# Ledger of designs, part 102: designed miniproteins, single chains, continued (4)

Each design is a single chain, and the fold is of that chain. pLDDT is the mean over its residues in the fold that is shown.

## One batch from the design tools (miniprotein)

Design m15761
Fold by ESMFold2-Fast:
Structure m15761 (fold): chain A 78 residues (1-78)
Amino acid sequence: MEEEIKELEEKIREAERRIREAEEEVERLQRELEEAIRRGAPQEEIERLRRRLLEAEVELGIALIELGVAKAALKSLE
C-alpha cells in the first residue's frame, strides 16, 4: 500500500506539471489567435493557430483525466 500511494502521488505530481504546461500553452495560443484575428491575419494563419490551440486543449484534457483517475485511486487507498 505505501509503495502504491507513493507511485500515485508521483503520477499526480506529473499530471499537475503537465496541466500547468498545457494551461500555459493554451493561454499563449489563445492570445496569439486573438491578436491574429484582430490584425486581420490570413485564414491560413488563423486556421493553423486554431489547430494548435485544439491540440493544446486536447493535451490539457488528457492531463486532467489522468489527474482525476490518479486522485480517485489514491482516495480509494485512504
Scores: mean pLDDT 84

Design m15762
Fold by ESMFold2-Fast:
Structure m15762 (fold): chain A 67 residues (1-67)
Amino acid sequence: VNPAASMLVLRYEYRAKKLEEEARRLRDSDPERSKELLEKAQEYRSKAENIRNLLKSNGMELDPEIL
């Protein structure tokens, strides 16, 4: 269990979620901006998954007290 890594995963996922929400609102009115926000959201999702996979490969899980 690594509380710092768990917090970082949550922060990246939170940012991704916010970008996805903004992209959804702009999809019909500003498709170019929506696309850019989705690309950024995917980057944050990828960063979070890389950390999750690193923790799993080392036999570590996310800290349940933070989640």
Scores: mean pLDDT 76

Design m15763
Fold by ESMFold2-Fast:
Structure m15763 (fold): chain A 110 residues (1-110)
Amino acid sequence: EELKKKADEYYNKGVIAFNNGDYETAIEYFEKAAKLYESIKDYYNAGVAYFLLGEAYTQLGDYEKAIEAYKKAIESYKKFMETGSPGQKWAAKQMIEYAKEKIKELEKKL
């Protein structure tokens, strides 16, 4: 309950920083948000936060950490699908495929 609100606050701060091109600040907030979402088993929002963490690392050219973040996003989306939540399973599946594509592109640069 309270941790969900804190995770949402960190996520929103990360989005604002990302949109302003402040990728270092975005990384800090997305990481905090993702870990809090995981701790409360909000795997869909954890996946979203890890995906955006990967996007922020990609903007900074840190491809190894970006790949790691995208892999964490895939793990979180898979856990969301396992929990039987009906509403966004299709979206989670699409995000898994998109993250896999991002990983393949970045691996070619390493």
Scores: mean pLDDT 88

Design m15764
Fold by ESMFold2-Fast:
Structure m15764 (fold): chain A 83 residues (1-83)
Amino acid sequence: APLATKEEHDDYLEVTARDAAGAVPAAQLVKEALDKGYKKPIRVRLNRAGLTVAAAKAFADLIEEAMKKSGKKISEVTVERVD
């Protein structure tokens, strides 16, 4: 099964990382959507259990760079912690 998945809803894109190993793959899915000009809000569901500082930084850096390149605001890409 994929470590990260995406699901399109009528008003947003949901990107889900199943575990800590899915964090960077999830960020890559967000980057791909933004690079393709996706205009709706993006919601990321991230399980932080076992997430290393290095993986968290890589996730944040990928999201920040993709948002900066696409001109999207932080309010249009939200990250929700899933326990």
Scores: mean pLDDT 76

Design m15765
Fold by ESMFold2-Fast:
Formats: C-alpha cells, structure tokens, sequence
Structure m15765 (fold): chain A 63 residues (1-63)
C-alpha cells in the first residue's frame, strides 16, 4: 500500500505541476480508494495526494 500510494501521489503531483488537473484528480481518486481500503478516512483526492507526498518525504528521511 505505502509504495503504491507514494507512486500515485508522485504521479498526480507531476500532472498538477504540468497543469493537468483532471489527470491529477483521477489518480488522486485512486489514492483515496487505496487509503480507504486500509481504513484511512480521507475526504478528498487532494488530501490523499498530500498524504502520499508526505509519506514519500518521511520515508526518504527515515531510511
């Protein structure tokens, strides 16, 4: 899950930076679905992307 979430968040972030908001939201919805399957209460694609980005940062710093 964590690896998949980080992957999705990174991909969505790239689409956002390129101005492709619809693709970013589509990927964000998949991230929401994955998080909810694991019992996380995520209300929006944007929130799911932010969590994934944070997980990526944390993992890079932790080890």
Amino acid sequence: MADELIELATEAEQYRKNGDEEKALEIGRKAVELMRERGADVGSPEEAIDIGVRMREERQKAA
Scores: mean pLDDT 77

Design m15766
Fold by ESMFold2-Fast:
Structure m15766 (fold): chain A 72 residues (1-72)
Amino acid sequence: MAELEELAARAAELVRRAIAAYAETGEVPEELERELAELEARIRALAATQPDEVRQAVLERVTAPAAEALAA
């Protein structure tokens, strides 16, 4: 679980940065898009072997920054 937790935390941070960049410039930097896509693929692969409860927790953590931005 440590790797999945670490990847989810990193993905949430990158989503937060992507939202901030988009708000400022109207686009997401290519570097952030690339890194986020890589993390999403890795999280998906690891989460596929986990119980539904764990998958739901990971999804919530990763999407939390987007939900916060939409609420603001």
Scores: mean pLDDT 74

Design m15767
Fold by ESMFold2-Fast:
Structure m15767 (fold): chain A 76 residues (1-76)
Amino acid sequence: GAMEKKAEELLEEAERLLEEAERALREGRLEEARRLAEEALRLAMEALKIAPPELIPRAIGLVLRAIGLLLDIELA
């Protein structure tokens, strides 16, 4: 239904932001990478709150990727 589509849209945005954050980290743009990763985490967590059971693994995966990237940024 509508909530499934909204969850999918949020997950797609989170995924895109993570890709941008990973690129920013590779280019040494630590502040931009952090901002993008934090926004991706927010969207993935928002998706997780409304996700149907079939989308929960994807949402959890993106949350973990965002947390991991934020840790990498802090350790850079």
Scores: mean pLDDT 89

Design m15768
Fold by ESMFold2-Fast:
Structure m15768 (fold): chain A 79 residues (1-79)
Amino acid sequence: SANSLISEAEYYYKQGDFEKAVELAEKAIKEDPNNPEAYMLLAEIYRKLGDKEKAKEWYEKAIEVDPDNVRARELLKEI
């Protein structure tokens, strides 16, 4: 499931394996494009990598699928 893929992506993110975390989060989006959690995780990964443009893109997508996502809006202001 998309939630299972997100959990696995979070595991690799915590291990510092950002490439694997991105791959799994992208698979989660493909399985469920309306789940904001996968978009948030991708934004956080790219922000941590210093890729502000990609981080902004993923936060904006998270807001598009979940307009009430206060955390995404707050984090986007810092990009």
Scores: mean pLDDT 86

Design m15769
Fold by ESMFold2-Fast:
Formats: structure tokens, C-alpha cells, sequence
Structure m15769 (fold): chain A 69 residues (1-69)
């Protein structure tokens, strides 16, 4: 589904940040905030009973994850 694709894209955008965190690399304060917001939006998008709303939240999460770089 479109939501499944959006989830995969958001997750892939987060991977560099997840890897850095797992290696103990300290993110900037701005990158950390964007990372936390992206994770929150992924969780909200997946939990949304409205597929259209969920899709918009997942797309926004991807944008924030890319910005965190």
C-alpha cells in the first residue's frame, strides 16, 4: 500500500541517523530534535485510523529525517 511504501521511505531516510546513534556518534541538538520528531510522526502515522492522514504523517517524517542530515 501507499502507507507501507511511505513507512519504508521514512525508515530508510532515518537509517544514517540510527547508524550514527548506534555507534555512539553524538548528533547536533537540531539533528536530535528532528530525529525525535520524525520517529514520533512515524509512530503517529502507523497508528492513525485514517490512511490518508497516516500517509501525510509518514511523508512529513521522511522530510524531517532528510533535513536532520
Amino acid sequence: SARDLAEAEATMALLPLIVDRSLGIELSEEAERLYEEAVRLINEGLASPDEEEGLRLLERARELALEAR
Scores: mean pLDDT 84

Design m15770
Fold by ESMFold2-Fast:
Structure m15770 (fold): chain A 80 residues (1-80)
Amino acid sequence: SPEHEKIVEEFVKELEKLKEEILKEHKDKSPQEKLDIFNVKAGEILAEVFAKTSDPELRERLKEALVKIVNEFQEELSKL
C-alpha cells in the first residue's frame, strides 16, 4: 500500500540520518561503540513505529529494513 511504502521509506531515511549523526557526533568512539549506539537508537525508532501500527506485514518489512541497514553500517564501520 502507498501508506506502508511511505512508512518504510521514512523509517529508512531516519536510520540513514542516524548513521550520519553517529559518525559525526561520536567520531572518537570505536566502531563497536558506534554500532552499539546505533542499535539502541534504531531499536527505539522501530519501537515508536510499531506503537503506531499493528500490521504484521508492515512490521516484518520494517524489521527487514533495520537488519539490512545494521549490516550495511557494520560493514561501513569495519572499513574505517
Scores: mean pLDDT 87

Design m15771
Fold by ESMFold2-Fast:
Order: C-alpha cells, then structure tokens, then sequence
Structure m15771 (fold): chain A 77 residues (1-77)
C-alpha cells in the first residue's frame, strides 16, 4: 500500500545518508580496522537501498517518482 511505499522511500533516503557518511569515513580511514568498518557500513547501506527499490517496484501503489528517487540514490552513491 501507500504506507509501505512511503516507508521504503524513507528507508532508502536514510540508507543513502548513512552511505555518504560511511564513504567519508572510508576516505579518512587510517587503520585497517577503520577501513573494514567503513566498507561494512557501505555494503549494508547499498543493500538497504536495493531492498527498498525492489519493495517499491513490487508495490502497485508506488509512484514512478518514488522509484526514480531511489534509483538516483544508487547512481549518485
């Protein structure tokens, strides 16, 4: 339903913010532990965005604009 589409979009937007922060941490990482943590956060965030996109594509009440917003988050990551 509409609620599910809105929640999926919100989760994708939150994950995209976490992805951006994790990429900045990776850029500044100086130890192998910091690098591994940042990579783990990046992979998790990408997974959440992909899952949200699939959820939106399966939802007949999801708008084309909502789907496009999530697709653009993956492209700009």
Amino acid sequence: GKEEAEEALKKAEEAAKELKEAMERLKKAKTIEEINRAIGEILRSIGTIIDSLLTLKKNPEATEEQIEKVEKLLETS
Scores: mean pLDDT 84

Design m15772
Fold by ESMFold2-Fast:
Structure m15772 (fold): chain A 54 residues (1-54)
Amino acid sequence: MEISLETKLRIAEAAVRLAAERGPDQVTLEDIAKEAGVSVETVERVLRGEIPVP
């Protein structure tokens, strides 16, 4: 599955915001998924760089 640029930006924004508010040690993939409005699996793929090659 291809992840859109908008989704990647939303995940990045959610991760940065939550890390700033709670500290990076207190942020879970589930927290990021909730803020970004995507699945935990999608967040994991983006953060690990596991994006499908065309």
Scores: mean pLDDT 73

Design m15773
Fold by ESMFold2-Fast:
Structure m15773 (fold): chain A 60 residues (1-60)
Amino acid sequence: MASPEVAAELRARAPVDEENARRLEEEAKRLEEEGNERQAAQKYAASQILRIAAELGREM
């Protein structure tokens, strides 16, 4: 279980993490169109991590 401080921080960051995840997904799509598949995959992975963090924040 996360500490109360970490839980509160995740809750406060959830909206920002969702916005950042969406931005990273848009960047990943552009990179895929450019043929930069590795960079696109990295951006997509970062987006997934932020989505998980936002979801955890909402559940706390």
Scores: mean pLDDT 78

Design m15774
Fold by ESMFold2-Fast:
Structure m15774 (fold): chain A 59 residues (1-59)
Amino acid sequence: SRIKKEIITEGVVVALALGKEAGVEEARRRAEELGLSEEEKEEIVRETEAAIEKALAAL
């Protein structure tokens, strides 16, 4: 899904600037604003955390 990838990417950008917790919180905030289901919010947060960890490990 395009919007899911967009949220995850934004979360990674925020995490690189402000830390992992800030990036995860941004992704959660965006998912809630869009009215996504609880299952979709959990998936986005999980995928955002994984993407952040991968990005930080590559630095």
Scores: mean pLDDT 84

Design m15775
Fold by ESMFold2-Fast:
Structure m15775 (fold): chain A 70 residues (1-70)
Amino acid sequence: SFDELMREIEELARQAAEAIRAGDTERALRLLDEIEELLKQMKEEHPELAEGVELTLKDIEALKKMVEEL
């Protein structure tokens, strides 16, 4: 469900933020990859949200590039 996907994304985002703060770039990138997959699933299950999800995916891609350069 949408609520379950949102809860998973929120928990993964919390863990990714912790990994970034700890300097664990490898774990941060893995968590961001998981968030991307859940966002893609959300777009498939809720195509009415596609525009917003695609903007969020672009933000995640930018964050991944920033983390890779740390």
Scores: mean pLDDT 85

Design m15776
Fold by ESMFold2-Fast:
Structure m15776 (fold): chain A 88 residues (1-88)
Amino acid sequence: KARKAIKEGKVDEAIKLADKYLAEGNYEEAIELYEEALKVKPNVEAYIRLGNAYRLMGKYEEAIEAYKKALEIEPSPEAEKKIKELEK
């Protein structure tokens, strides 16, 4: 139980650091941190952020796959909209 809470704390730190790298234009580093966070705790928001990072790099196919992974967790109008925008 305590071990799970510690892992969840690390996920929050990883997402925060990834957001910082994304804001600085360090997309590769941001992607690596989002992927590490997702290995510990899969969640819709982190997949959407991962897709946004790929989109900013011009990697539209990888962005679509990340948004699709968000939809596998739960329905998300934001993820569906972003997929439709990139598939045209």
Scores: mean pLDDT 76

Design m15777
Fold by ESMFold2-Fast:
Structure m15777 (fold): chain A 84 residues (1-84)
Amino acid sequence: SLIDGYCKLGQLDEARKVFLRMEEIVEPNVVHYNTLIDGYCQNGQVDEANKLEREMVEKGLKPDEVTVKILSDAAVQEIKRILE
């Protein structure tokens, strides 16, 4: 996806813009949020990823097993960085 592509390039602002543009056309679902959350986590922006999880819950979406795995993997990596 375009969102995943921008995240892989580290262009999180562009990924977020694509997500916002998509929201104007299609109501975002859990898969859309998981893609953006994963991209933020992979780029070390765990705080922003956690804000996206809160945003999806506020929109009435329930985090699924994929959401939990992405955030738990990111939390483990963040803890490793703090302990190093």
Scores: mean pLDDT 80

Design m15778
Fold by ESMFold2-Fast:
Structure m15778 (fold): chain A 64 residues (1-64)
Amino acid sequence: SPLEEMEELLREAREKGLEDVAEDIERATRYALSLGLSREQQEGLVEGMRSLLDAALAEQRKLA
């Protein structure tokens, strides 16, 4: 489900030490749950969070 995918993204962000991204994913998940977003809206949110995580991981690798 989209919520399970958000949990996986949150776990990866935390494992990689991307605290700001982890906070953004937590806020997005809370927002989705509190407002009763549609599945389509939840899927769009997952895609957005995945893009943020991927971009942050790419920047982290450039600095390493």
Scores: mean pLDDT 82

Design m15779
Fold by ESMFold2-Fast:
Structure m15779 (fold): chain A 55 residues (1-55)
Amino acid sequence: DRRLIVGLLVKDQGLSREQAEELVARLEAGADPAALAREYGLSVTSARQLAALAA
């Protein structure tokens, strides 16, 4: 899941690998997907998809 999520963030959201890895680590630690979406400039739809993949 982690490798897939990182790959999707880099490919679909244009994040650097470092930003994608940090975002995934914070999601796995229980961070709120909506708050992360705002911080990283992601859409709410993308944040919801990431939450579903990280579950």
Scores: mean pLDDT 73

Design m15780
Fold by ESMFold2-Fast:
Structure m15780 (fold): chain A 69 residues (1-69)
Amino acid sequence: SKAAQLAIEAAKNGEPLPDSVPQELKDTFLKARKSVEANSKFHGRPMPSDEKIAQASITSIQAHKELAE
């Protein structure tokens, strides 16, 4: 969707997700970012880019929609 593209571009540019992005995607991204940060610190690994976290968040939402009745 266009909202997904805007979220990816904002993350790529290091900017906050725009207000036009659904709250569900914003919440998913923030939750994923915190989880990834904690996991990276725990394993002593570099944190993935915000662009990759945004892409993963979009994929997660799409997968949940496919499984939801």
Scores: mean pLDDT 75

Design m15781
Fold by ESMFold2-Fast:
Structure m15781 (fold): chain A 86 residues (1-86)
Amino acid sequence: MTIVIVLENASPGTALRAIGVAVEAWLAGGTVESQVEGNKITITARGASEAARKEAIEFGREVEKSGGKVEIKEKGDTLEIHVVDP
C-alpha cells in the first residue's frame, strides 16, 4: 500500500516519528519520497507493509493525544494522515 503523511508546523520529535514510518517501509523494499514547503512536510512511502500502516495510524493518534489536529483518510490502497502540531 501507499502511506502519505502530511505534517504542518511539525516539531522535530513529530517529524522524526513520521520518518520512522517511512524508514520501515523503505527497509521492507518500498520507496520513500519527501517534500518540504515552508512549514509543511509531505512524506510518501510506497510498498508499505501492514506493520508500517499500524505504526502510521498510531503516530496520528499520539499527535492527537498531545493536542494536535489529525485527519486519517483511506482512498483505495492509500492511507493519508494529515497532522497539524499544536
Scores: mean pLDDT 79

Design m15782
Fold by ESMFold2-Fast:
Structure m15782 (fold): chain A 55 residues (1-55)
Amino acid sequence: SAALRERTRELVLEEAGLTLEYLKLVLNNDPRVDEVLEELERVAAELERALAELR
């Protein structure tokens, strides 16, 4: 469906943004790295579910 495709696109962009944020925090030794990693894992799980539904 169009709605599922849009949601999948949103999740891909969210994962990309969080990945860049995670890398910036790692390079700066920022203690918030664990919180961003947890959010990244959540988004990755949602993306895997959306991709499974597109099959």
Scores: mean pLDDT 83

Design m15783
Fold by ESMFold2-Fast:
Structure m15783 (fold): chain A 84 residues (1-84)
Amino acid sequence: MAEAVVTVNEDGTVTLELRVDGQLVARSTAKPGETASVHGGGYSAGAAVNEDGTAMLAITPAGSLGDVLGRAEAKPGETATVRA
């Protein structure tokens, strides 16, 4: 089972973590206007920050970015999780 977690910090930065079978396999941090991207364990996850400070999270199989397994949104100060 894969789990992607995005945290939108109060300063608008995002922290993206990818877990597979309960283990942290990748982590990335992005600034406002950037995209965080992580890959591992047969999965890829991305988080993009919108102009209003919300972050859009998506998880896909590795090598198949068109096959979105799940999506979530987080607002500033919130955490969103997607499982696949």
Scores: mean pLDDT 79

Design m15784
Fold by ESMFold2-Fast:
Structure m15784 (fold): chain A 80 residues (1-80)
Amino acid sequence: SKAELLARAEEVRALALELGDEETAAAVARTMAHARTLSPEAALEAFRNLAREVIARARERGDERLLARVEELLALLEAA
């Protein structure tokens, strides 16, 4: 559901802030705000784009905790 996607995205945003990754936290917050105004299909696409961006960034930085959390979001997106 959209509510579950937003809840998982909030967990990613909170972890990014805890890790000092303000850029990732800002990207997640922007996607969450945008997704609230979109159709379910467009919201799914926005979150898929976000998940791909965060995964690439987490891998480059070696942020295993952030990678694990965003992979949980991606799994929810793939089940939708």
Scores: mean pLDDT 81

Design m15785
Fold by ESMFold2-Fast:
Structure m15785 (fold): chain A 63 residues (1-63)
Amino acid sequence: TKEVLRKLGDALFERAKIYIEDGDLDKARELIDEAVELYRKSGDYERAEQVRAEGEKLLAEAK
C-alpha cells in the first residue's frame, strides 16, 4: 500500500512538471499538492517535504 502511494505521488509530480512546461501553473500546483499528500499518507514525510520544495521552486521559476 505505501509503495503504491509513493509511485502514484511520483507519477503526479512528473505530470505536474509537464503542466509547468505547458504554462498551466494552477493545474501543476494542484498535482504537486496531491503528490505531497500521497507521500504524507505513505508515511514518507521526507519525500513529501522534498517534493513540496522542488515543486515550489519550479513554480517560482515559471512565475
Scores: mean pLDDT 86

Design m15786
Fold by ESMFold2-Fast:
Structure m15786 (fold): chain A 59 residues (1-59)
Amino acid sequence: AAALAAEGRALLEEAIALAREGRVDEAQKMGTRGVLLLQEAGEDEEARALAARVAEASK
């Protein structure tokens, strides 16, 4: 659980960085993976919050 949460969080953090660089397709793929890992770890609220930040960074 802790390892899945850490990996999911890292993927979403990288997705936010990619989105800010304009690499939206890569950000969406990485963000999806990160959300799935956080949901598997039971961190559903954190998954939603970080996914929203990826979406905002993609604008």
Scores: mean pLDDT 81

Design m15787
Fold by ESMFold2-Fast:
Structure m15787 (fold): chain A 73 residues (1-73)
Amino acid sequence: MIDEILELVREMAEKLGMPEEQIEKGLAKLREELEKLSEEERKELLEKVKKDKEEFEEALARKEELEAESLKE
């Protein structure tokens, strides 16, 4: 569960073009926060992160369209 949340966050960070060093630091901090949560809170967070990833990918696609349009216009 913790590893699943971290993997989803890593994937989003990589798509944002974050350097590996910053991703590793962020994931280490996130792991510490996740370890403080109960099992139920981790399940709820996993579902939220999955939804956030879906929304993030949609937003990223929109941003790329706007950036391409801005560069041409």
Scores: mean pLDDT 75

Design m15788
Fold by ESMFold2-Fast:
Structure m15788 (fold): chain A 59 residues (1-59)
Amino acid sequence: MAKLLKAAGASEREIQVYKLRLLGYSQAEIAERLDLSPATVSRLYKTANEKLKAALDAE
């Protein structure tokens, strides 16, 4: 997934958030680990997912 996200133009932070979500970490846990707000984690996950969908030719 990380390699595909990089190919899709995802930032390093977007990739980190996406990977942690795949490992089963909650939005709040990721925010704590990366020193981000839960709202920022939510946004980064959404944009990472949108970039991944675009790379897979799916909305």
Scores: mean pLDDT 76

Design m15789
Fold by ESMFold2-Fast:
Structure m15789 (fold): chain A 68 residues (1-68)
Amino acid sequence: SEIDELIEEQLEKFKEMLEAGEDPDKAFRKVFTELLEKLRELGASREEQDEAVARFYERAGEIVKEMK
């Protein structure tokens, strides 16, 4: 789905920023903000936004854990 593609795109961007030495909190805020903006532009429902946010948080946490 288009939402799944947006989540993967932002997660990949997050990983790239961490690899570049960006602060994890700053990197997360940037990609999270971009994800929310793109979901709103797409016209995603509140339920779809909540589900996308939950999946993004889970997978972003895994990325941070793997890089430590």
Scores: mean pLDDT 83

Design m15790
Fold by ESMFold2-Fast:
Structure m15790 (fold): chain A 56 residues (1-56)
Amino acid sequence: SSGVSRLAREISRKLGIPFSYALDMLKLVESRIGVGELSKLSADEAWRLALEIISG
């Protein structure tokens, strides 16, 4: 979705990581909470949640 791609671009720019990696991480968040909830999150919130998913 356009929302996921936008967040992935923001995270990629802020953290200096590959866009593809940021996008894959955000797809994990989308699978957990759905696209509607993901679209309400800031880049920082979405990235924190992605890290929680892979560490828990």
Scores: mean pLDDT 83

Design m15791
Fold by ESMFold2-Fast:
Structure m15791 (fold): chain A 74 residues (1-74)
Amino acid sequence: SRAEALQAVYQAALALGLSRETAQQIVNIVASKLPGDEVDIDDLIKAVKEAGKKLGLPQSTIDQLAQKVKQMLS
């Protein structure tokens, strides 16, 4: 579900040591790209990568975030 996907993104960001402010910014950007109640995992991962890029996160951090989100929802 969308709620589970957004919660996973937030928790993954915090687990990687990102601030609450940065984690919330990522969630807000991802939420804006995924308006439906059901979330496709590939669309979610794409939205996470786009959010990280928009916020200027290192590519290694973006890759780790995407991997952790995928693991949490598998």
Scores: mean pLDDT 84

Design m15792
Fold by ESMFold2-Fast:
Structure m15792 (fold): chain A 103 residues (1-103)
Amino acid sequence: SLEEAREDLLRISRLLVEAQRNYDAGKEEETKKIAREIVELAREFLEKYQDKLSPELVERLRAAIEEVEKAIEDGADPKTILNALQRLVDELVRAFEELERRE
């Protein structure tokens, strides 16, 4: 439902704020741990709602998820990971707006 999608997006957005706070505190490993949690939740969001999203948004979300995963796997600096997470959340917001438009 749209209500569930909103709750899912809010949970991910709160984790992004926590990742930023951990980064600002110099807690690099905690920041990466939260980034992995955001990726898992973003994949769950895509699985739940992909049938209600345009193919273009689905591909953009997959690309954004893969960008975060690749940054973590390649050992990118925490700022690079945070920037990729921000792009992922921006694409999730766009996906949620598409879900609202279809209601």
Scores: mean pLDDT 88

Design m15793
Fold by ESMFold2-Fast:
Structure m15793 (fold): chain A 111 residues (1-111)
Amino acid sequence: AEAKVRELIERIKRLAGELAEIALSHAPAEKNKLVVVVSPASPVREEVIEAAEEVAKEHGLKLVVHEQPELRPGAVGVGIGGEGAEPAVEAAPDLFNELAAASTELGRVAA
C-alpha cells in the first residue's frame, strides 16, 4: 500500500497548507504552529514528520511534534495550533475535519 500512503501524505500536505493559509490570515506566523501527534512506533512517523516540515517551511511556521507512546502504533494526527488555529477551524470546519480524517486513515493503512 505504498501508493495509498503517498496519496494520503500528499492529501495531508495540501489540506494542512490550506488550513495554514487561513490561520495566517488571522495571526502572524510566529503565533501559529503546525502540530503533529504521532506514536513513536508508527511506520509512517518519519514520512509524516517530513511532510509536515515541508508544509511548515513553505508557510514560515514552527513545527511541533508530540510523540505519544500511549497511542496505538499506527496513530497519526496533523493540525494547526496557536492564535490563528481557532479562527481557521471556525472559518473552514470541513477542511479541518477532512485533514483529521486523512490523518486517521494514514495511521490505519500504514499500520
Scores: mean pLDDT 81

Design m15794
Fold by ESMFold2-Fast:
Formats: C-alpha cells, sequence, structure tokens
Structure m15794 (fold): chain A 81 residues (1-81)
C-alpha cells in the first residue's frame, strides 16, 4: 500500500468492503480493523478514524447488522480527509 495515495487506498478499501462476501461478522471485524491500521500507517489521524471504529464497535455489540456495518464503514472510510 506504500505506492497508493491515501485517496486511492480509501476508495479501494470502501469498494472492497461493499463487494466482499463476508462469511460472518467476526471476519468483517478483523478486516475492518486491518483497514483502520493500514490507514493509520498511511498517516490518517486517529480522530478521522473514530467513525469507522464506532461502526466496528456497534457491530460487535449487536447494534447493527453486517450489511449495515459494511455500508456505514465504507462511507466512514470514504469521508476521511
Amino acid sequence: MKELSLEEAKEKAAEALRNYDFKDKEEFIIVGRTIIKELEELGVPREELVPAREVIDRLEAGEMSLEEAKEEFARAVEEIK
């Protein structure tokens, strides 16, 4: 990912999340946390990643479905500056 701009990394992550057929919410949580870590390594401030982290936390708490989490997480990633 060092060769990708932050904008390209965000778009690819959001598209992959929307189109990936996750087997369960646990797989989504692992993938989502990995994406957050990769964005942090690209220099995204922790504050800008709060909405994405909240989606993972709400999914883990059973406050949303996997389908809702995929879409909300993708939007949160797309909205990062």
Scores: mean pLDDT 77

Design m15795
Fold by ESMFold2-Fast:
Structure m15795 (fold): chain A 105 residues (1-105)
Amino acid sequence: SHLETLEQSVSHVDQDTVDELESSLSPWLQKVLELVYEAFKKAFPEASDKTHRVFAVTAAQVLRTITTEEPTEEQIIEAIRIAGDLLGLPKEMTDRIIEAVRELL
């Protein structure tokens, strides 16, 4: 139900807004977005592509508030936890995304 709630919320987000937020990212934040996107997709392949993208861009935007330098793995993981909290995902779901990130690093 938490994933379904996120899916419903994301369905109302304008695609142009998602595209603009993604295009605003620095090259290393774009790499983090791609990493988180692939990790979410691996952990929850049943979720829509838009949901994967919204989560990934949220994590990347959170990471911008944590560091202005190239991020460490620990900073990426912290950004994912914060993004999960912001988007209403339970810890068990964010832990699965974090595990997928570690596998893709």
Scores: mean pLDDT 84

Design m15796
Fold by ESMFold2-Fast:
Structure m15796 (fold): chain A 90 residues (1-90)
Amino acid sequence: AVPVPAAGTTIEYRAVPMREPEELARQRLEADLAGIEKAAPGTTVVVHLDGEDHVFTLDSPEAVERVRAFMEELLEKGYQLRLVDPLLEA
């Protein structure tokens, strides 16, 4: 598509206690990670973890791998990731 990345893209996730079967949470994470891997350079990923914010800038392959590792670790610790709608901010 015709890209219009004026100021970069911010993708926000909230880590919440896992209430779904781990298999479904993992499948959802795999879809989210596929999107992150295809994100434009300079995309920012923010993960809100119960009052703490983890910010990642996707400016290198190593940064993408770091985001992947962090999100996988959250699943292992019993969290699942929810995409935050930037229009609602709820």
Scores: mean pLDDT 72

Design m15797
Fold by ESMFold2-Fast:
Structure m15797 (fold): chain A 70 residues (1-70)
Amino acid sequence: MEELERLKEEITKEAKEKIAENPEKAASIITGAAIRLIGEGLDKNVPAEEIEEAAKEVMKAAEAHVKELE
């Protein structure tokens, strides 16, 4: 869980920074962030339910950041 929480925080931070620099690429950045989290979570044998929840939180945080830039 701690490993997944750290990954979620790092990936979310990177996604937000990239979106701030290139808002027009938000969809690609958010998708890439979710894919990275899922892949690393699976490699660490994290339960699928926890990975899904973390991926949703990453996407939600990144999408909220996009709206704040409007």
Scores: mean pLDDT 81

